# Designs tried in a protein design run: designed miniproteins, single chains, continued (4). Part 16

Each design is a single chain, and the fold is of that chain. pLDDT is the mean over its residues in the fold that is shown.

## One batch from the design tools (miniprotein)

Design m12560
Fold by ESMFold2-Fast:
Structure m12560 (fold): chain A 74 residues (1-74)
Amino acid sequence: SELVARGVAYALRGIGAELEGDLEAAAEAYEEAARAYAEAGDEVGALRALGKAAELRGDLERAKELYEEAKRLE
């Protein structure tokens, strides 16, 4: 599916930005991945991507909530 492929592409951009040490760009890329996954109906993928973005921004409580919600839905 096009939207899942878009989500994967943004997630790969997030990984690339993390490897370059650009945590802000990485978080933004994961937020875009989450949006694409949500539009595709992949709620678990969207929540995991949002959790990763929150983790990269240092919001560990929000990341925990998002990962816990994703786990409950799988």
Scores: mean pLDDT 87

Design m12561
Fold by ESMFold2-Fast:
Parts: structure tokens; sequence; C-alpha cells
Structure m12561 (fold): chain A 85 residues (1-85)
């Protein structure tokens, strides 16, 4: 597996986790969306920092994974669409 493909799979797994958590608690859904938005340049770090600690931690993990996947040439738009539903 290429590093880019591995990073994309890690991001998709994290998005799936965030969506499952967000179905029970909207704060985790907000964390997922904020993390992807910050990585994509459409949201601010302040929106991420305003979240509860657990949701903020998820959002930061998503942000970092999305940035890594993006740097490796993976399309962030597809990941964002999956997160939004």
Amino acid sequence: MSEAARLAEELEALIAEGRALGAQDPAYGAGLRAGLGVAGGTWSEAELDALPPEARALGRRVRDAARAAGAAGQPLALARDRAIG
C-alpha cells in the first residue's frame, strides 16, 4: 500500500468513528466537521478550540489526519462529503 493510500484509509476510519460518535452527541459531529474544515482552509482553529475537550480532541485528530492525507495528494473534498452526509 502507498503511504498516500494508507493515510486516506486512516482518515476514512477516523471520519467513520466521528460520524458514529456524532450520531449520539452533536458535539462530536461538530468536531469532525471543524477538523475537516480547518484542514481544508474553510474553518478557523478558534471553532475547533471552542468545542468540549473530547470533541476538540477528535477534531484535532481529524485535522491532522486530513492535513497528512492532503499533503500526500489525497482529495479532502471526498472525505468532507462523507462527514457531512
Scores: mean pLDDT 73

Design m12562
Fold by ESMFold2-Fast:
Order: C-alpha cells, then sequence, then structure tokens
Structure m12562 (fold): chain A 90 residues (1-90)
C-alpha cells in the first residue's frame, strides 16, 4: 500500500530530523560546559531516534505495515522525551 509506505517514510524522516536536532544541541551544550542533565537527555533522544530510523527502515523493506508500526512506537517514545526536554530547557 503506497499510502502506508508514504506514511512510514514520513515518520522515518521525522525521526531523522529529531536525531539531527538533538545531535546539534548535544554538541553545542557539551562544548559550552552547560548542564550535564541536558547533555544526557539529548544523547538519549539522539540514540532513540537513530535506532528507530534503522529499525523502521529494516522493517519497511519486509512490510510497509511493520515499518509504520516500528516508526510510530519510536516516535511516541521520542515525543515524550522531546516534550520533557523542551519543558525543562526551553
Amino acid sequence: NDDIRQQTQRRIQQLRDIATQAQNQYNQLQNSGSSQSGIDDLNGLYNAARTGVRLAQQNLQQSPTGGLQSANATLQAVDTLTRRYNQTYS
């Protein structure tokens, strides 16, 4: 199903964007000597998003539905971490 495949690719792109933003913020905070808790939270966010991208891509090759389920599960976890980070450090 092209719709499910497109949804999965969109979710994977969201995970890539989250990983990129988290990595950039991690590098900036680490270099500035800022809060260690903020650095640790961004590292966790980056790793979760990167792992989610890999898993969703692998599952998408076998099943569009499997890829979508994997991407959605990771996005829910990462969304929780992102909201927590933004509330604490925004």
Scores: mean pLDDT 80

Design m12563
Fold by ESMFold2-Fast:
Structure m12563 (fold): chain A 85 residues (1-85)
Amino acid sequence: SLRERLEELLREAEELLEELKKMKNPELQELRDRAIELAEKVIEEARRLLENPEELSEEKLLELEIELGVVMIMYGVIVTLEKKL
């Protein structure tokens, strides 16, 4: 169901936000802060849709899945750069 997918997306976004918050490299702070801001935006919108299920659609869920995908890419870049620094 759309609700189950949204609940899973919210869980994944919250886990990703906690991992981003653990990162401490000062050279990557700006990129990390942007990734955190995007993750927080995804979490806020996911929570809003859980409280307003009449607004939940396949298109809206896909938009959030794409946005979370961008945060995941940013996290992967940060992890890769941290290993090289």
Scores: mean pLDDT 87

Design m12564
Fold by ESMFold2-Fast:
Structure m12564 (fold): chain A 88 residues (1-88)
Amino acid sequence: ADPNDADELVAEGRTYLFLGEIDKAIELYKKALELDPNNAQAHLNLGRAYLLKGKVEEALKHFRKALEIDPSNEAARYYLKKAEELLK
Protein backbone atom coordinates (compact mmCIF):
# COMPACT_ATOMS: atom_id res chain seq x y z
CA ALA A 1 0.00 0.00 0.00
CA ASP A 2 1.15 3.59 -0.68
CA PRO A 3 1.67 5.18 2.78
CA ASN A 4 0.94 8.64 1.26
CA ASP A 5 -2.41 7.56 -0.26
CA ALA A 6 -5.35 8.18 2.10
CA ASP A 7 -7.62 5.77 0.15
CA GLU A 8 -5.02 2.95 0.43
CA LEU A 9 -4.82 3.55 4.21
CA VAL A 10 -8.64 3.40 4.43
CA ALA A 11 -8.63 0.09 2.49
CA GLU A 12 -5.93 -1.34 4.83
CA GLY A 13 -7.93 -0.13 7.87
CA ARG A 14 -11.07 -1.91 6.60
CA THR A 15 -9.05 -5.16 6.42
CA TYR A 16 -7.94 -4.78 10.06
CA LEU A 17 -11.50 -3.89 11.12
CA PHE A 18 -12.77 -7.09 9.41
CA LEU A 19 -10.12 -9.09 11.33
CA GLY A 20 -11.29 -7.54 14.64
CA GLU A 21 -8.11 -5.42 14.98
CA ILE A 22 -10.14 -2.32 15.87
CA ASP A 23 -7.31 -0.22 17.38
CA LYS A 24 -5.06 -0.86 14.34
CA ALA A 25 -7.94 0.15 12.04
CA ILE A 26 -8.43 3.39 14.04
CA GLU A 27 -4.68 4.15 13.74
CA LEU A 28 -4.81 3.74 9.94
CA TYR A 29 -8.01 5.82 9.53
CA LYS A 30 -6.47 8.61 11.65
CA LYS A 31 -3.34 8.52 9.43
CA ALA A 32 -5.60 8.73 6.34
CA LEU A 33 -7.26 11.85 7.83
CA GLU A 34 -3.83 13.42 8.50
CA LEU A 35 -3.17 13.11 4.73
CA ASP A 36 -6.72 14.02 3.62
CA PRO A 37 -8.83 15.65 6.39
CA ASN A 38 -11.96 15.68 4.16
CA ASN A 39 -11.86 12.00 3.17
CA ALA A 40 -15.52 10.95 3.65
CA GLN A 41 -14.67 7.20 3.65
CA ALA A 42 -12.01 7.68 6.36
CA HIS A 43 -14.54 9.55 8.55
CA LEU A 44 -17.24 6.90 7.89
CA ASN A 45 -14.94 3.97 8.75
CA LEU A 46 -13.38 5.71 11.78
CA GLY A 47 -16.95 6.28 13.07
CA ARG A 48 -17.75 2.58 12.56
CA ALA A 49 -14.60 1.59 14.48
CA TYR A 50 -15.48 3.93 17.38
CA LEU A 51 -19.05 2.53 17.39
CA LEU A 52 -17.59 -1.00 17.77
CA LYS A 53 -15.60 0.28 20.80
CA GLY A 54 -18.82 1.75 22.31
CA LYS A 55 -17.54 5.33 21.78
CA VAL A 56 -20.89 6.51 20.45
CA GLU A 57 -20.29 10.29 20.72
CA GLU A 58 -16.93 10.02 18.86
CA ALA A 59 -18.65 7.86 16.21
CA LEU A 60 -21.43 10.48 15.77
CA LYS A 61 -18.86 13.24 15.18
CA HIS A 62 -17.24 11.26 12.35
CA PHE A 63 -20.54 10.11 10.77
CA ARG A 64 -21.76 13.76 10.73
CA LYS A 65 -18.48 14.85 9.11
CA ALA A 66 -18.71 12.08 6.47
CA LEU A 67 -22.28 13.16 5.61
CA GLU A 68 -21.24 16.87 5.54
CA ILE A 69 -18.48 16.00 3.02
CA ASP A 70 -20.69 13.63 0.97
CA PRO A 71 -24.44 14.16 1.55
CA SER A 72 -25.19 11.22 -0.80
CA ASN A 73 -23.33 8.74 1.45
CA GLU A 74 -26.16 6.35 2.42
CA ALA A 75 -23.88 4.35 4.76
CA ALA A 76 -22.97 7.51 6.74
CA ARG A 77 -26.70 8.42 7.01
CA TYR A 78 -27.55 4.89 8.16
CA TYR A 79 -24.81 4.75 10.82
CA LEU A 80 -25.58 8.31 12.00
CA LYS A 81 -29.22 7.29 12.72
CA LYS A 82 -28.10 4.04 14.37
CA ALA A 83 -25.60 5.87 16.64
CA GLU A 84 -28.15 8.59 17.55
CA GLU A 85 -30.62 5.86 18.63
CA LEU A 86 -27.95 4.37 20.97
CA LEU A 87 -27.74 7.71 22.88
CA LYS A 88 -31.49 7.62 23.73
Scores: mean pLDDT 86

Design m12565
Fold by ESMFold2-Fast:
Structure m12565 (fold): chain A 78 residues (1-78)
Amino acid sequence: MATEEFVRALIEEPLVKEVPKPKSISEAIGISTVYLLRLGILEEARKQGIDVPDELIESYRKALEEAQKQLEELRKKK
C-alpha cells in the first residue's frame, strides 16, 4: 500500500489543472482509474494524520468527476 514517502511525493506535485481528453474508452478508463487511486491514497493519508492540503484533494476530486463524465459520454456512443 502507499508509503508515507509516496504520499509526500504526491503532495509535492502541482495541482491537476486539466484532465486530458480521452480518444478511446480504454484511455478514459485509464485516466479515471489513476485519479481514483490517487484520491483514495490521499484521503486515507488524511485519516492516518498526514497533513494533506484540501486544495490537492479537491483538484483530484474535480479531475475524477471530469474523467468519469468523459467516460460515460464515450460509453453512451454505440
Scores: mean pLDDT 75

Design m12566
Fold by ESMFold2-Fast:
Structure m12566 (fold): chain A 62 residues (1-62)
Amino acid sequence: MGEELVEEAVRVLEKLAEEAEKEGNYESAKRYLELARYLRENRDDEITQALAAMIVAASKVA
């Protein structure tokens, strides 16, 4: 059950995109938003859920 992890990862990526945009890093902001969109569109996919789990884990360890 990784659907909650997908929503959490999307939230993390959207926050990172906003921060990158404020810093003038528009390429990073674009990549974060594209990844967030992909995760949200594919939330029922096990590979997407695994990627979401890794993103959430990385955000908590950093």
Scores: mean pLDDT 80

Design m12567
Fold by ESMFold2-Fast:
Structure m12567 (fold): chain A 70 residues (1-70)
Amino acid sequence: SKIEEELEKKMKELEKEREERKREYEERLATYPPEVQAEALKRLEEADKELKELLKESYEKELEARKKFE
């Protein structure tokens, strides 16, 4: 439905923004010693994974709610 398409588009925009910020952090971390880079990048990946899971859950709940009103 159009509502699903609009929600998906908005979620993709948020995901793109997060990926851009992640790349910015990775670029800054590239100036650090390799050991520090590895640790910080691992923490960044973990945080990103948790955020993606929360977004997915939020998206599914919102999608289900909107479908009930179609």
Scores: mean pLDDT 76

Design m12568
Fold by ESMFold2-Fast:
Structure m12568 (fold): chain A 73 residues (1-73)
Amino acid sequence: AEEYYEKGLELLREGRYEEAIEYFDKAIKLDPNYAKAYMNKGVALLRLGRYGEAVKYFKKALELDPNLRALVL
């Protein structure tokens, strides 16, 4: 899970948002409770202008780890 998550972060920094989402999805498949992967999938979706989907994944991340709220403020 961590390996795919780290690759997703690298792609996110490069502006490769669709590919970043693919790797965050791979991380989530291996660990469905990976709150950080949901959070950063939301960030990638937000940067693609997919606001409704981004909100869904932010909510899921915060359900799994409420402390992630600090990253959005």
Scores: mean pLDDT 80

Design m12569
Fold by ESMFold2-Fast:
Structure m12569 (fold): chain A 55 residues (1-55)
Amino acid sequence: KKELYEKIKKKAKELLEENPEITGQEILEKLKIEGATLKMVSEALKDISLEKIQK
């Protein structure tokens, strides 16, 4: 479960660097990772945003 989330977070971060205006739904579609959910993508995007602000 945690390894799946880390993969989602890494790919979401890469996709955001390519297109900062990409939506969570578009990220989910581009990930093509089985078991990935929109909620996991949304949580990953929130974590990425917090890391950029706090670190």
Scores: mean pLDDT 75

Design m12570
Fold by ESMFold2-Fast:
Structure m12570 (fold): chain A 60 residues (1-60)
Amino acid sequence: SNYDKGVKALVEQKYEEAIEYLEKALAENPDNKEALLYLSKAYAELGKYEKADEYLNKAL
């Protein structure tokens, strides 16, 4: 699944790839809070703190 690919990319510290797959996973399942949290983490690791905070707030 796109979610599994995104999580794998995140673990491998491939943050841009992780974002691509996790955004696709979120499009398939908008209620996936784990995908929102992982998107927040990936954006934060890239120094995109405003975007990271946006996704974190959606997960809460």
Scores: mean pLDDT 87

Design m12571
Fold by ESMFold2-Fast:
Structure m12571 (fold): chain A 62 residues (1-62)
Amino acid sequence: SAIEEAIEEIEKEIHPEIALALRNAYKEAKDLETFKKGLEDAKKNASTEEEKKALDKVLAAL
């Protein structure tokens, strides 16, 4: 899926730990709307440019 491809790019190009957290969040999400809201909230609280870039990449894949 486009989301899984985005997570693989994050693992290789941004940060493997961020990719793992996103993969786990995706698997545990009730639905795509809940997942998207979680990503948007995480982006507002992100402390690093790497976190923001990773979250933007997954949001763009939705």
Scores: mean pLDDT 82

Design m12572
Fold by ESMFold2-Fast:
Structure m12572 (fold): chain A 63 residues (1-63)
Amino acid sequence: AAAEAAARAAEAAARGDAEAAKQYGLSFKNMGATPDEVAAASAGGAARGGNSEGARAGKLAGS
C-alpha cells in the first residue's frame, strides 16, 4: 500500500493538488506502515514530484 500511496501522491502533486497528496500520505501511515516503508514511499514520490517538490518534477516532465 505504501508504494500505491506514493504513486497517488506523486500524481496529485504533479497536478498541483497538495491536499490530495496529503490525504494519500495520511492513509498509508494510518494503515500501520513502518517508518522504513513510509520513507521509501516518500522518496519515490519525491522523484516524481511527490511531497512538496511537485513543481520541480513538473518542470522536468515538461522539458
Scores: mean pLDDT 54

Design m12573
Fold by ESMFold2-Fast:
Structure m12573 (fold): chain A 56 residues (1-56)
Amino acid sequence: SDYQEARELAMRLLDDPRMSDEQKQRVVDIMLDLARGRLSPEEALELLRRIEEELR
């Protein structure tokens, strides 16, 4: 599910040593908005993938 994929991607990003403190805060904010229903799982996953692409 998109929800499970978003959670797994967020955990991988937070463990990535290439992540800046600003990028880690963005991951946390996305996951909080997902938990509060302010983002759909699909929207959260898309935003997390954009952060992942910044590392590549």
Scores: mean pLDDT 87

Design m12574
Fold by ESMFold2-Fast:
Structure m12574 (fold): chain A 77 residues (1-77)
Amino acid sequence: DKEEVEELLKRNEELLEELAELAKKLSEDKEKLEAFLKKLKEIQEELSKLKDASEVEKARAAVEAAEELLKFAKELL
């Protein structure tokens, strides 16, 4: 469903904007920034395993990954 993919991509854009603002705050603490970047790398490695998945599955995984990273960043502050 292309419409579902488009909705998930919009949600992912919103989450990435929130993450960008949070990352600016984390950049004030080197240890917190390093922990955040390590978590980002782990999430990117998990997403790479889905390369052959459907577009909707990839879009859902991207949203879930962004939400997990955002939660981790908020807990780190």
Scores: mean pLDDT 81

Design m12575
Fold by ESMFold2-Fast:
Structure m12575 (fold): chain A 100 residues (1-100)
Amino acid sequence: SEDLELLDRAIEILREAIENLSVETFQKAIDELRKLLEEAQKRGSSPVVIAALRAALHYAEEALKLLQENPDSPEAVGKARFLLETALALLEIARYLLSK
């Protein structure tokens, strides 16, 4: 249940970032995901939760890098969106696995 709460918080963070695609929103999402990963590690959360949060953080960081390097590129925005959608899907899969 507490593991599910961590995943639900991460899912909400990524959904907000996807709706408001900006460098500032991505930076905030990365900072919040990093704090959730640290919290999960400190409390000894499921390896599935740790792996999903780590993957989500990695894809969010790659998305931020793309936007920072190519802020006016529609292709960079599209790639960043795809990375965040992929991170969201991984978190939702992790949530499903823990809800069985």
Scores: mean pLDDT 85

Design m12576
Fold by ESMFold2-Fast:
Structure m12576 (fold): chain A 80 residues (1-80)
Amino acid sequence: MLALKGLEALEKGDEESALELFREAIREAAKVEGLELSEEEIEEGAKRVVETVKKAIEAGLTEKARKTLEEDERILEELK
């Protein structure tokens, strides 16, 4: 699960690897939903996910972030 690997990367402070993993997770979620996203939309989405997950880790809400990331469809909802 790419989104969970992204969470692990952020927990280790590797934001660059986390961004790449979240881009791939968004691409896979978009394919499941039948959506074609531009590279710019994927980039913006990945940045938003990184910011949200990073804040959740800092607030001690890592389990909530993990549950959200386990739901591929929810990754796309977080991009609203």
Scores: mean pLDDT 72

Design m12577
Fold by ESMFold2-Fast:
Structure m12577 (fold): chain A 79 residues (1-79)
Amino acid sequence: MAVEYYNLGIKYMKEKDFIKAGEYFRKSGELFEQQKNYALAAQAYRLSAFNYKMAGDEKKAEEARKKADAAAAKAEAAR
């Protein structure tokens, strides 16, 4: 499930559908976070933030960046 959403994010990013790419990367990050895979969650949230920024949605980009930073902190704490 998390990997499938990540792959959909890549697909839409290649098609330059940045809103859908951002949404799928965000969903992938949420599922990785539920699995406690915080490193992959952080990566997915960073890609979500990048795609929302490309779409001009600065609010969603900032929200995704904050989620990425929080997930990255949890990944470091789990070492």
Scores: mean pLDDT 86

Design m12578
Fold by ESMFold2-Fast:
Structure m12578 (fold): chain A 64 residues (1-64)
Amino acid sequence: DDDELRKEIEAMSPQERANRYAALGVELAGLQLEKEQHSDDPDLVKELEERIKELQKRMELIKT
């Protein structure tokens, strides 16, 4: 739920936001690497793409 996530982010300190953003960035990089390694598995690629999109959305919300 985007509204709940946004409320959570608004309640965070600037330091907490920075830490969360950094952690999500590491997770995003790992998922992108895993996607590249499993490019021959369309079901896994689709799952990883959905997770990547969700993380990118969360990172964008933290950034604003």
Scores: mean pLDDT 80

Design m12579
Fold by ESMFold2-Fast:
Structure m12579 (fold): chain A 98 residues (1-98)
Amino acid sequence: SHMEELKRRLEERKRLARIIATQIGAVSVAYLAVMAAKQGKIDLAEELLKTAERFVAEGEELIASLPEDSPVRQFLRRSLDEARKLIEEAKKLIEEKK
């Protein structure tokens, strides 16, 4: 019983760590894409943008696996929405500086 509880807790902790890492990755990389685009580093901005979009996709898959009333689900959704805003800003800046 204790070993089964420990295994369940470890899996829960790993899942939470992945959710947090994906959320931080999405917002941080999207922000870096905006900064790179503002500096005229278009190739770097495009590479960072692709990475940010991958983190957003991973976050959406994680949201689908969480209970609808979960505070973690709401927190992740808000963070992905912020990342999407930054992604759109980076895309506009890239087009303006091409």
Scores: mean pLDDT 81

Design m12580
Fold by ESMFold2-Fast:
Structure m12580 (fold): chain A 93 residues (1-93)
Amino acid sequence: MTPEEILERIREEVDALVKALDAGDFETAVQHAERILELAKENPFATPEDIKAIENALKGLRDAAERGDRFGADVYVTLLIIAVTLLELDYKR
């Protein structure tokens, strides 16, 4: 899989994650976030800092999901989207 194909799949997973969260499906949202992390790890241009940012956001999302904390989930999804955007920008440099 090329880096461009990885980034395209990550964008598809982000869209699916947001839709699941809007539907109140925390379990499906977490599953999409886990797939984003695995895809990011396959990207040879991902820095350790990029991976750690995604891991931290995923951990926060899991913790929020366990509590049924929609506000916390929205915060960690936003952090995940920021981390993914920075990863995509690093590839374009």
Scores: mean pLDDT 84

Design m12581
Fold by ESMFold2-Fast:
Structure m12581 (fold): chain A 72 residues (1-72)
Amino acid sequence: AAMTAAQARAGEHGQKVRDRLLKSIEAAEKGEEETEEVYLGYGIKLMRDKDVGANSIEELIEIGKQEIEKKK
């Protein structure tokens, strides 16, 4: 087997993270009010489009928040 029980649990957590990221991208694309999900969606778009690295979801949220602030 290529995975241990611990790795399988990490994979399940990873699926939940992926689902959240997809919903956050949708929220950003819909132009919803300034929420954590919209900030996360913008951070993901910057990471994709401009090769901006991030080490955590919290860092992606901060990057997205800064991008929105630049548009105000």
Scores: mean pLDDT 62

Design m12582
Fold by ESMFold2-Fast:
Structure m12582 (fold): chain A 73 residues (1-73)
Amino acid sequence: SRAASLQVAAGLYIVAAEITGRPEDVRAAVELMERLPADQIDPSLIEKVLEVAEKLGDEETAQRARELLARSQ
């Protein structure tokens, strides 16, 4: 499904960001998640993007992840 494929791709970018420390990779993950309705996104995946964005100091991506998490609740 589209939702499953986008979330798998987002997960791969999160793993890449954890390995490389590149903010561009965690930003790519949140961009993919934003293509989905918030209720179709795994909240654990949103929480992981938020964690990685905060560790990398990407405040814009962290804020976008917080907004997704608020809409998924």
Scores: mean pLDDT 84

Design m12583
Fold by ESMFold2-Fast:
Structure m12583 (fold): chain A 59 residues (1-59)
Amino acid sequence: MQTAIDAGYTAAKAALDKSSEEAAEQGIRAGVTAAKKEGLSEDQGRNAGLAGAMKALSE
């Protein structure tokens, strides 16, 4: 799960220059992709990606 959170953070941080909404969406998508590669569910990936995106948005 940490890999999915880190993926969400990285993707959200890269998208911050566009908008906070884009950052959140990119973070969630990256989290889902990373979670699926680890054998986790889409729901786990969305939660992890959102957590990473929220961390990027709060910095």
Scores: mean pLDDT 80

Design m12584
Fold by ESMFold2-Fast:
Structure m12584 (fold): chain A 70 residues (1-70)
Amino acid sequence: AEELLEKAREAIKKGDLNLAMIYIQQLIDMGRHKEALPLAEELYEKAKQAGDVVTAANAKRMIEEIKKAL
C-alpha cells in the first residue's frame, strides 16, 4: 500500500498521467481516500496544464468519488 502511494507519486513526477491514474484508482479501491485525494488533485492540475481533457475529466471524477467517501 505504501509502495503503491510511492508509485503514484513517481508517475505524476514523470508526467505519466495514465499510469498515475491507474495507481490512484487502486488507492481509492483499497479505501485509502485520505492519501488518494491530494494525488488525484495533483493529477487533475497536471492534466489541465498538459491539455489532456480525458485524463482531467477522469481525475475530476476520482476527486468527487474520494470526497463522497471522506
Scores: mean pLDDT 84

Design m12585
Fold by ESMFold2-Fast:
Structure m12585 (fold): chain A 87 residues (1-87)
Amino acid sequence: SKELLEEALRLVDAAIEALKRGDVESALELLERARELLEQQKDNPLASEALEHVEKAIEALKRGDVETALRHLREAREILERGLKEL
C-alpha cells in the first residue's frame, strides 16, 4: 500500500539522519522496521528493489561500513520517492 511505502521512506530517512549523528544502534532499529514493511510488499518490484538496498545497508552497518550503508540508503530513498510519485 502507499501508506506502507511512505512509512518505509520515513524510516529510511530517519536512519540516514541517525547515521549522520553517529547513532548506528538507532539506525539499525529503524532499518529493521523498514525491512519488515518492505517485505510485506515484495510482490511490488519497487518495494523489492528498495528492500535489497535496505538489507545491504544493514549488512554494511554490521561490518562497521557506514559509508557503504549510506550509499545503499540513498538508493533506497530514491527508489521509494520515485515509486510514491507513480502511485
Scores: mean pLDDT 87

Design m12586
Fold by ESMFold2-Fast:
Structure m12586 (fold): chain A 114 residues (1-114)
Amino acid sequence: LEEAVEYLRKGEYDKAIELFEEEIKKDPNNAEAYQLRGRAYLGKGEFDKAIEDYKKAIEIDPNNADAYTNLGEAYFAKGEYDKAIEYYQKAIDIDPNNLKARFLLLEALQKKLE
């Protein structure tokens, strides 16, 4: 897991995905591994794969505010601002101190007015 996170941080998304896939194979209920693989897919511009992984992370751990924030970011990247707003609001509902989700919600609302 630590090695996979290091590749993700370096922007080596394909290697990160490979290692996260190994972690998921060892533990199919590892919500963190799905969330981080989703981030790697998002970094590659593979938005639908990122959305699938974030939804799986939320299915395993419904109180993961970061996974909702990430799901919102993926929908925002696809231009689906209404869905992005909905998921950022869910992240804030779970964690009211999530400054990233609050900032991204404001951006999505502003984008929708353009």
Scores: mean pLDDT 86

Design m12587
Fold by ESMFold2-Fast:
Structure m12587 (fold): chain A 78 residues (1-78)
Amino acid sequence: GSGLSLREALDEALKDIQDNETGFEPLYETAEALFAKYGSSVSLQQLEEAFEPLKKSGQSHGYMVAAIYMAIKTYFPA
């Protein structure tokens, strides 16, 4: 359907964290896979567990996961 895509919602949510940060593609792909499986019912814990293998040296991994979670809940309410 015509509407905001998950990737567009994630781009909007992450703008205030790191506007030009690279490496978001694996986070987006993981978020899309979880969203396809659980929809708006995905939990923060499920996202944190799925994103843990993607964590590398850098800042604010937990804040990025939380921002992705909030984007899903805000733009795709159940």
Scores: mean pLDDT 69

Design m12588
Fold by ESMFold2-Fast:
Structure m12588 (fold): chain A 65 residues (1-65)
Amino acid sequence: MKKKQELIEEAKKLAEENEDVKGVYYEGETLIVEVKEFNLRSIGTIIRLMGIAFEIGGSVKVVEV
């Protein structure tokens, strides 16, 4: 099991690898995912980010920007 900091860094890297995702940040215990465009690639990234949020024990919120 990875440390929380390592999981946060992994989440940021996943967001940076997808041009249709503006970024990710924590607001309290919630991982906020800012999405520019919804497509199969961005949806795939969101699912992976949900997995990371599950390991940390918080929730995830997806917002369109």
Scores: mean pLDDT 77

Design m12589
Fold by ESMFold2-Fast:
Structure m12589 (fold): chain A 90 residues (1-90)
Amino acid sequence: RGVEIAARLGDVETAEKLLKEKKNPTAEDYRALGNGYYKAGDFDKAIEYYEKAVELEPSPEIYRNLAKVYEAKGDTEKAEEWRKKADELA
């Protein structure tokens, strides 16, 4: 799981490169990269990758991650919407 390992180590550049070289990216790969960008403070990239993860496999965990990123951006309305979606899916 090269993508997940690189993302967990904070090496988002390597994680993104490994993701692009992967034949079948998984929701876990996209979520891990979203987490990596969130930790790096790149909230727009974090949202982009979390949304890709949701497209493959919706989960309460990914919805809560989206809520956290929107809250960090100061978008409290969207953060609340994603929390509500997480609760409805759970």
Scores: mean pLDDT 79

Design m12590
Fold by ESMFold2-Fast:
Structure m12590 (fold): chain A 88 residues (1-88)
Amino acid sequence: MEEEIERLKKELKEAEARGDQPKVAEIYFRLGQLYDKQGKYEEAAKYYEKAWELAPTSPIVLRNLAYAYGKIGDFEKAEEAEKKYNEI
């Protein structure tokens, strides 16, 4: 998992250098999922936030973000993300 996170961070820099915003958003979401799997919910939430900011079109990002916020104990942000998910 650590090796996969480092690989994705390298791919992230390459996608950013190319200006590939959809790919950058995809990599942020995948980084969020890997941190989530490790129980690192603060890092997961950070990457899910970045993925949503770049590509506010994927309901799955909001669902995962709400879950991560809930695990951190930020229930207000978790409820807000769930509300956005339900409005899509």
Scores: mean pLDDT 82

Design m12591
Fold by ESMFold2-Fast:
Structure m12591 (fold): chain A 79 residues (1-79)
Amino acid sequence: SSPLSVDEIVERGVAAAEEFRAAGRYTLAAHFYDGAGKVAEKAGNLELAAELYRRAAEAYRQAGVDDLADEMERKAEEL
């Protein structure tokens, strides 16, 4: 896919994640950060993918889902 379509998908995913996070919907926020990170990773934007996986980890930790938070942190470190 073109860089423009990837950037738009990531931007929309992050915007949704931030709205869910502001509403206290931390598991949904984490899901959208993880999804955006996967899109960035597939596009070869590893630095952006790592940042988004770390944001997903933080949101999972806020939700009390520490096992998924640890998984997201590992994904960021392995890029």
Scores: mean pLDDT 87

Design m12592
Fold by ESMFold2-Fast:
Structure m12592 (fold): chain A 68 residues (1-68)
Amino acid sequence: SKGDEMGQAISRVLHESKPNLSEEEKEKIAKVLEKYTKKEDVKGAVDAIESIVKLSKEAVEEILKEAS
């Protein structure tokens, strides 16, 4: 599904840009992905993830490109 593809794209970019996320951050991000992939809301997912962990501009652009 589009939601599954979106979730995979975001997870891939996060793995590459933030390889050392804490378990607490990973759990919070997993909940964000569950919520926003059901809505197919890529921008909402990015905004919510940035409230948990700071993303580079390049990582945000890659997520928007790959997940949209």
Scores: mean pLDDT 81

Design m12593
Fold by ESMFold2-Fast:
Structure m12593 (fold): chain A 65 residues (1-65)
Amino acid sequence: MVSEEQLDLAAEKAGISRETVRRAIREAEKLRKEGKSDEEIIEELSRRFGISKEQALTILVALRS
């Protein structure tokens, strides 16, 4: 579960919309539950949302760090 404050922080740091971050976080949590590695999650988010690997990493870090 992610708070609205964490969504705002992730969106600002990654330079993408709050809605895109919310969707990306939902997908990242799903992929983690499926046993995907952080590297696989970064690649999947980058591909699905048209964001950079750096932006995907920023979202992933904000989720749990």
Scores: mean pLDDT 76

Design m12594
Fold by ESMFold2-Fast:
Structure m12594 (fold): chain A 59 residues (1-59)
Amino acid sequence: SMADIEAGVEVVRRGAEELVRLGVISEEEAQKLVDLARKERLSVDEAERLLLRTYLEKT
């Protein structure tokens, strides 16, 4: 649903902010993740998987 897509984008935004704070990714990479979540209309579950994958690939 549209609400689920908005929730997915919010999950990516919050998670990406945390990854920037931890020094895992740059602010530019965080924006790319948020843009990807909007473009691909990610659900909350897909957003969590994207963040986990990003964390594992960068650490």
Scores: mean pLDDT 83

Design m12595
Fold by ESMFold2-Fast:
Structure m12595 (fold): chain A 68 residues (1-68)
Amino acid sequence: MVTIEQLAEEILKYGSPEAQEWAKKALESDGITAEGYLGKAFQALTPEEKDKVLEALGIERPAPEPAP
């Protein structure tokens, strides 16, 4: 559904420089290596940056309570 390339491109737009470096390595790699770098890129994101990336990819964030 979401490709490694799509996720990496969104991290490059919204991520920190550290996350962007891992995302670049993911785009230059293939298979398990690309997935590993993409995982590191995503882990380097703050919660706010993760929200922006997931929103840009059209992924619904779990637990969307508007605060009671």
Scores: mean pLDDT 73

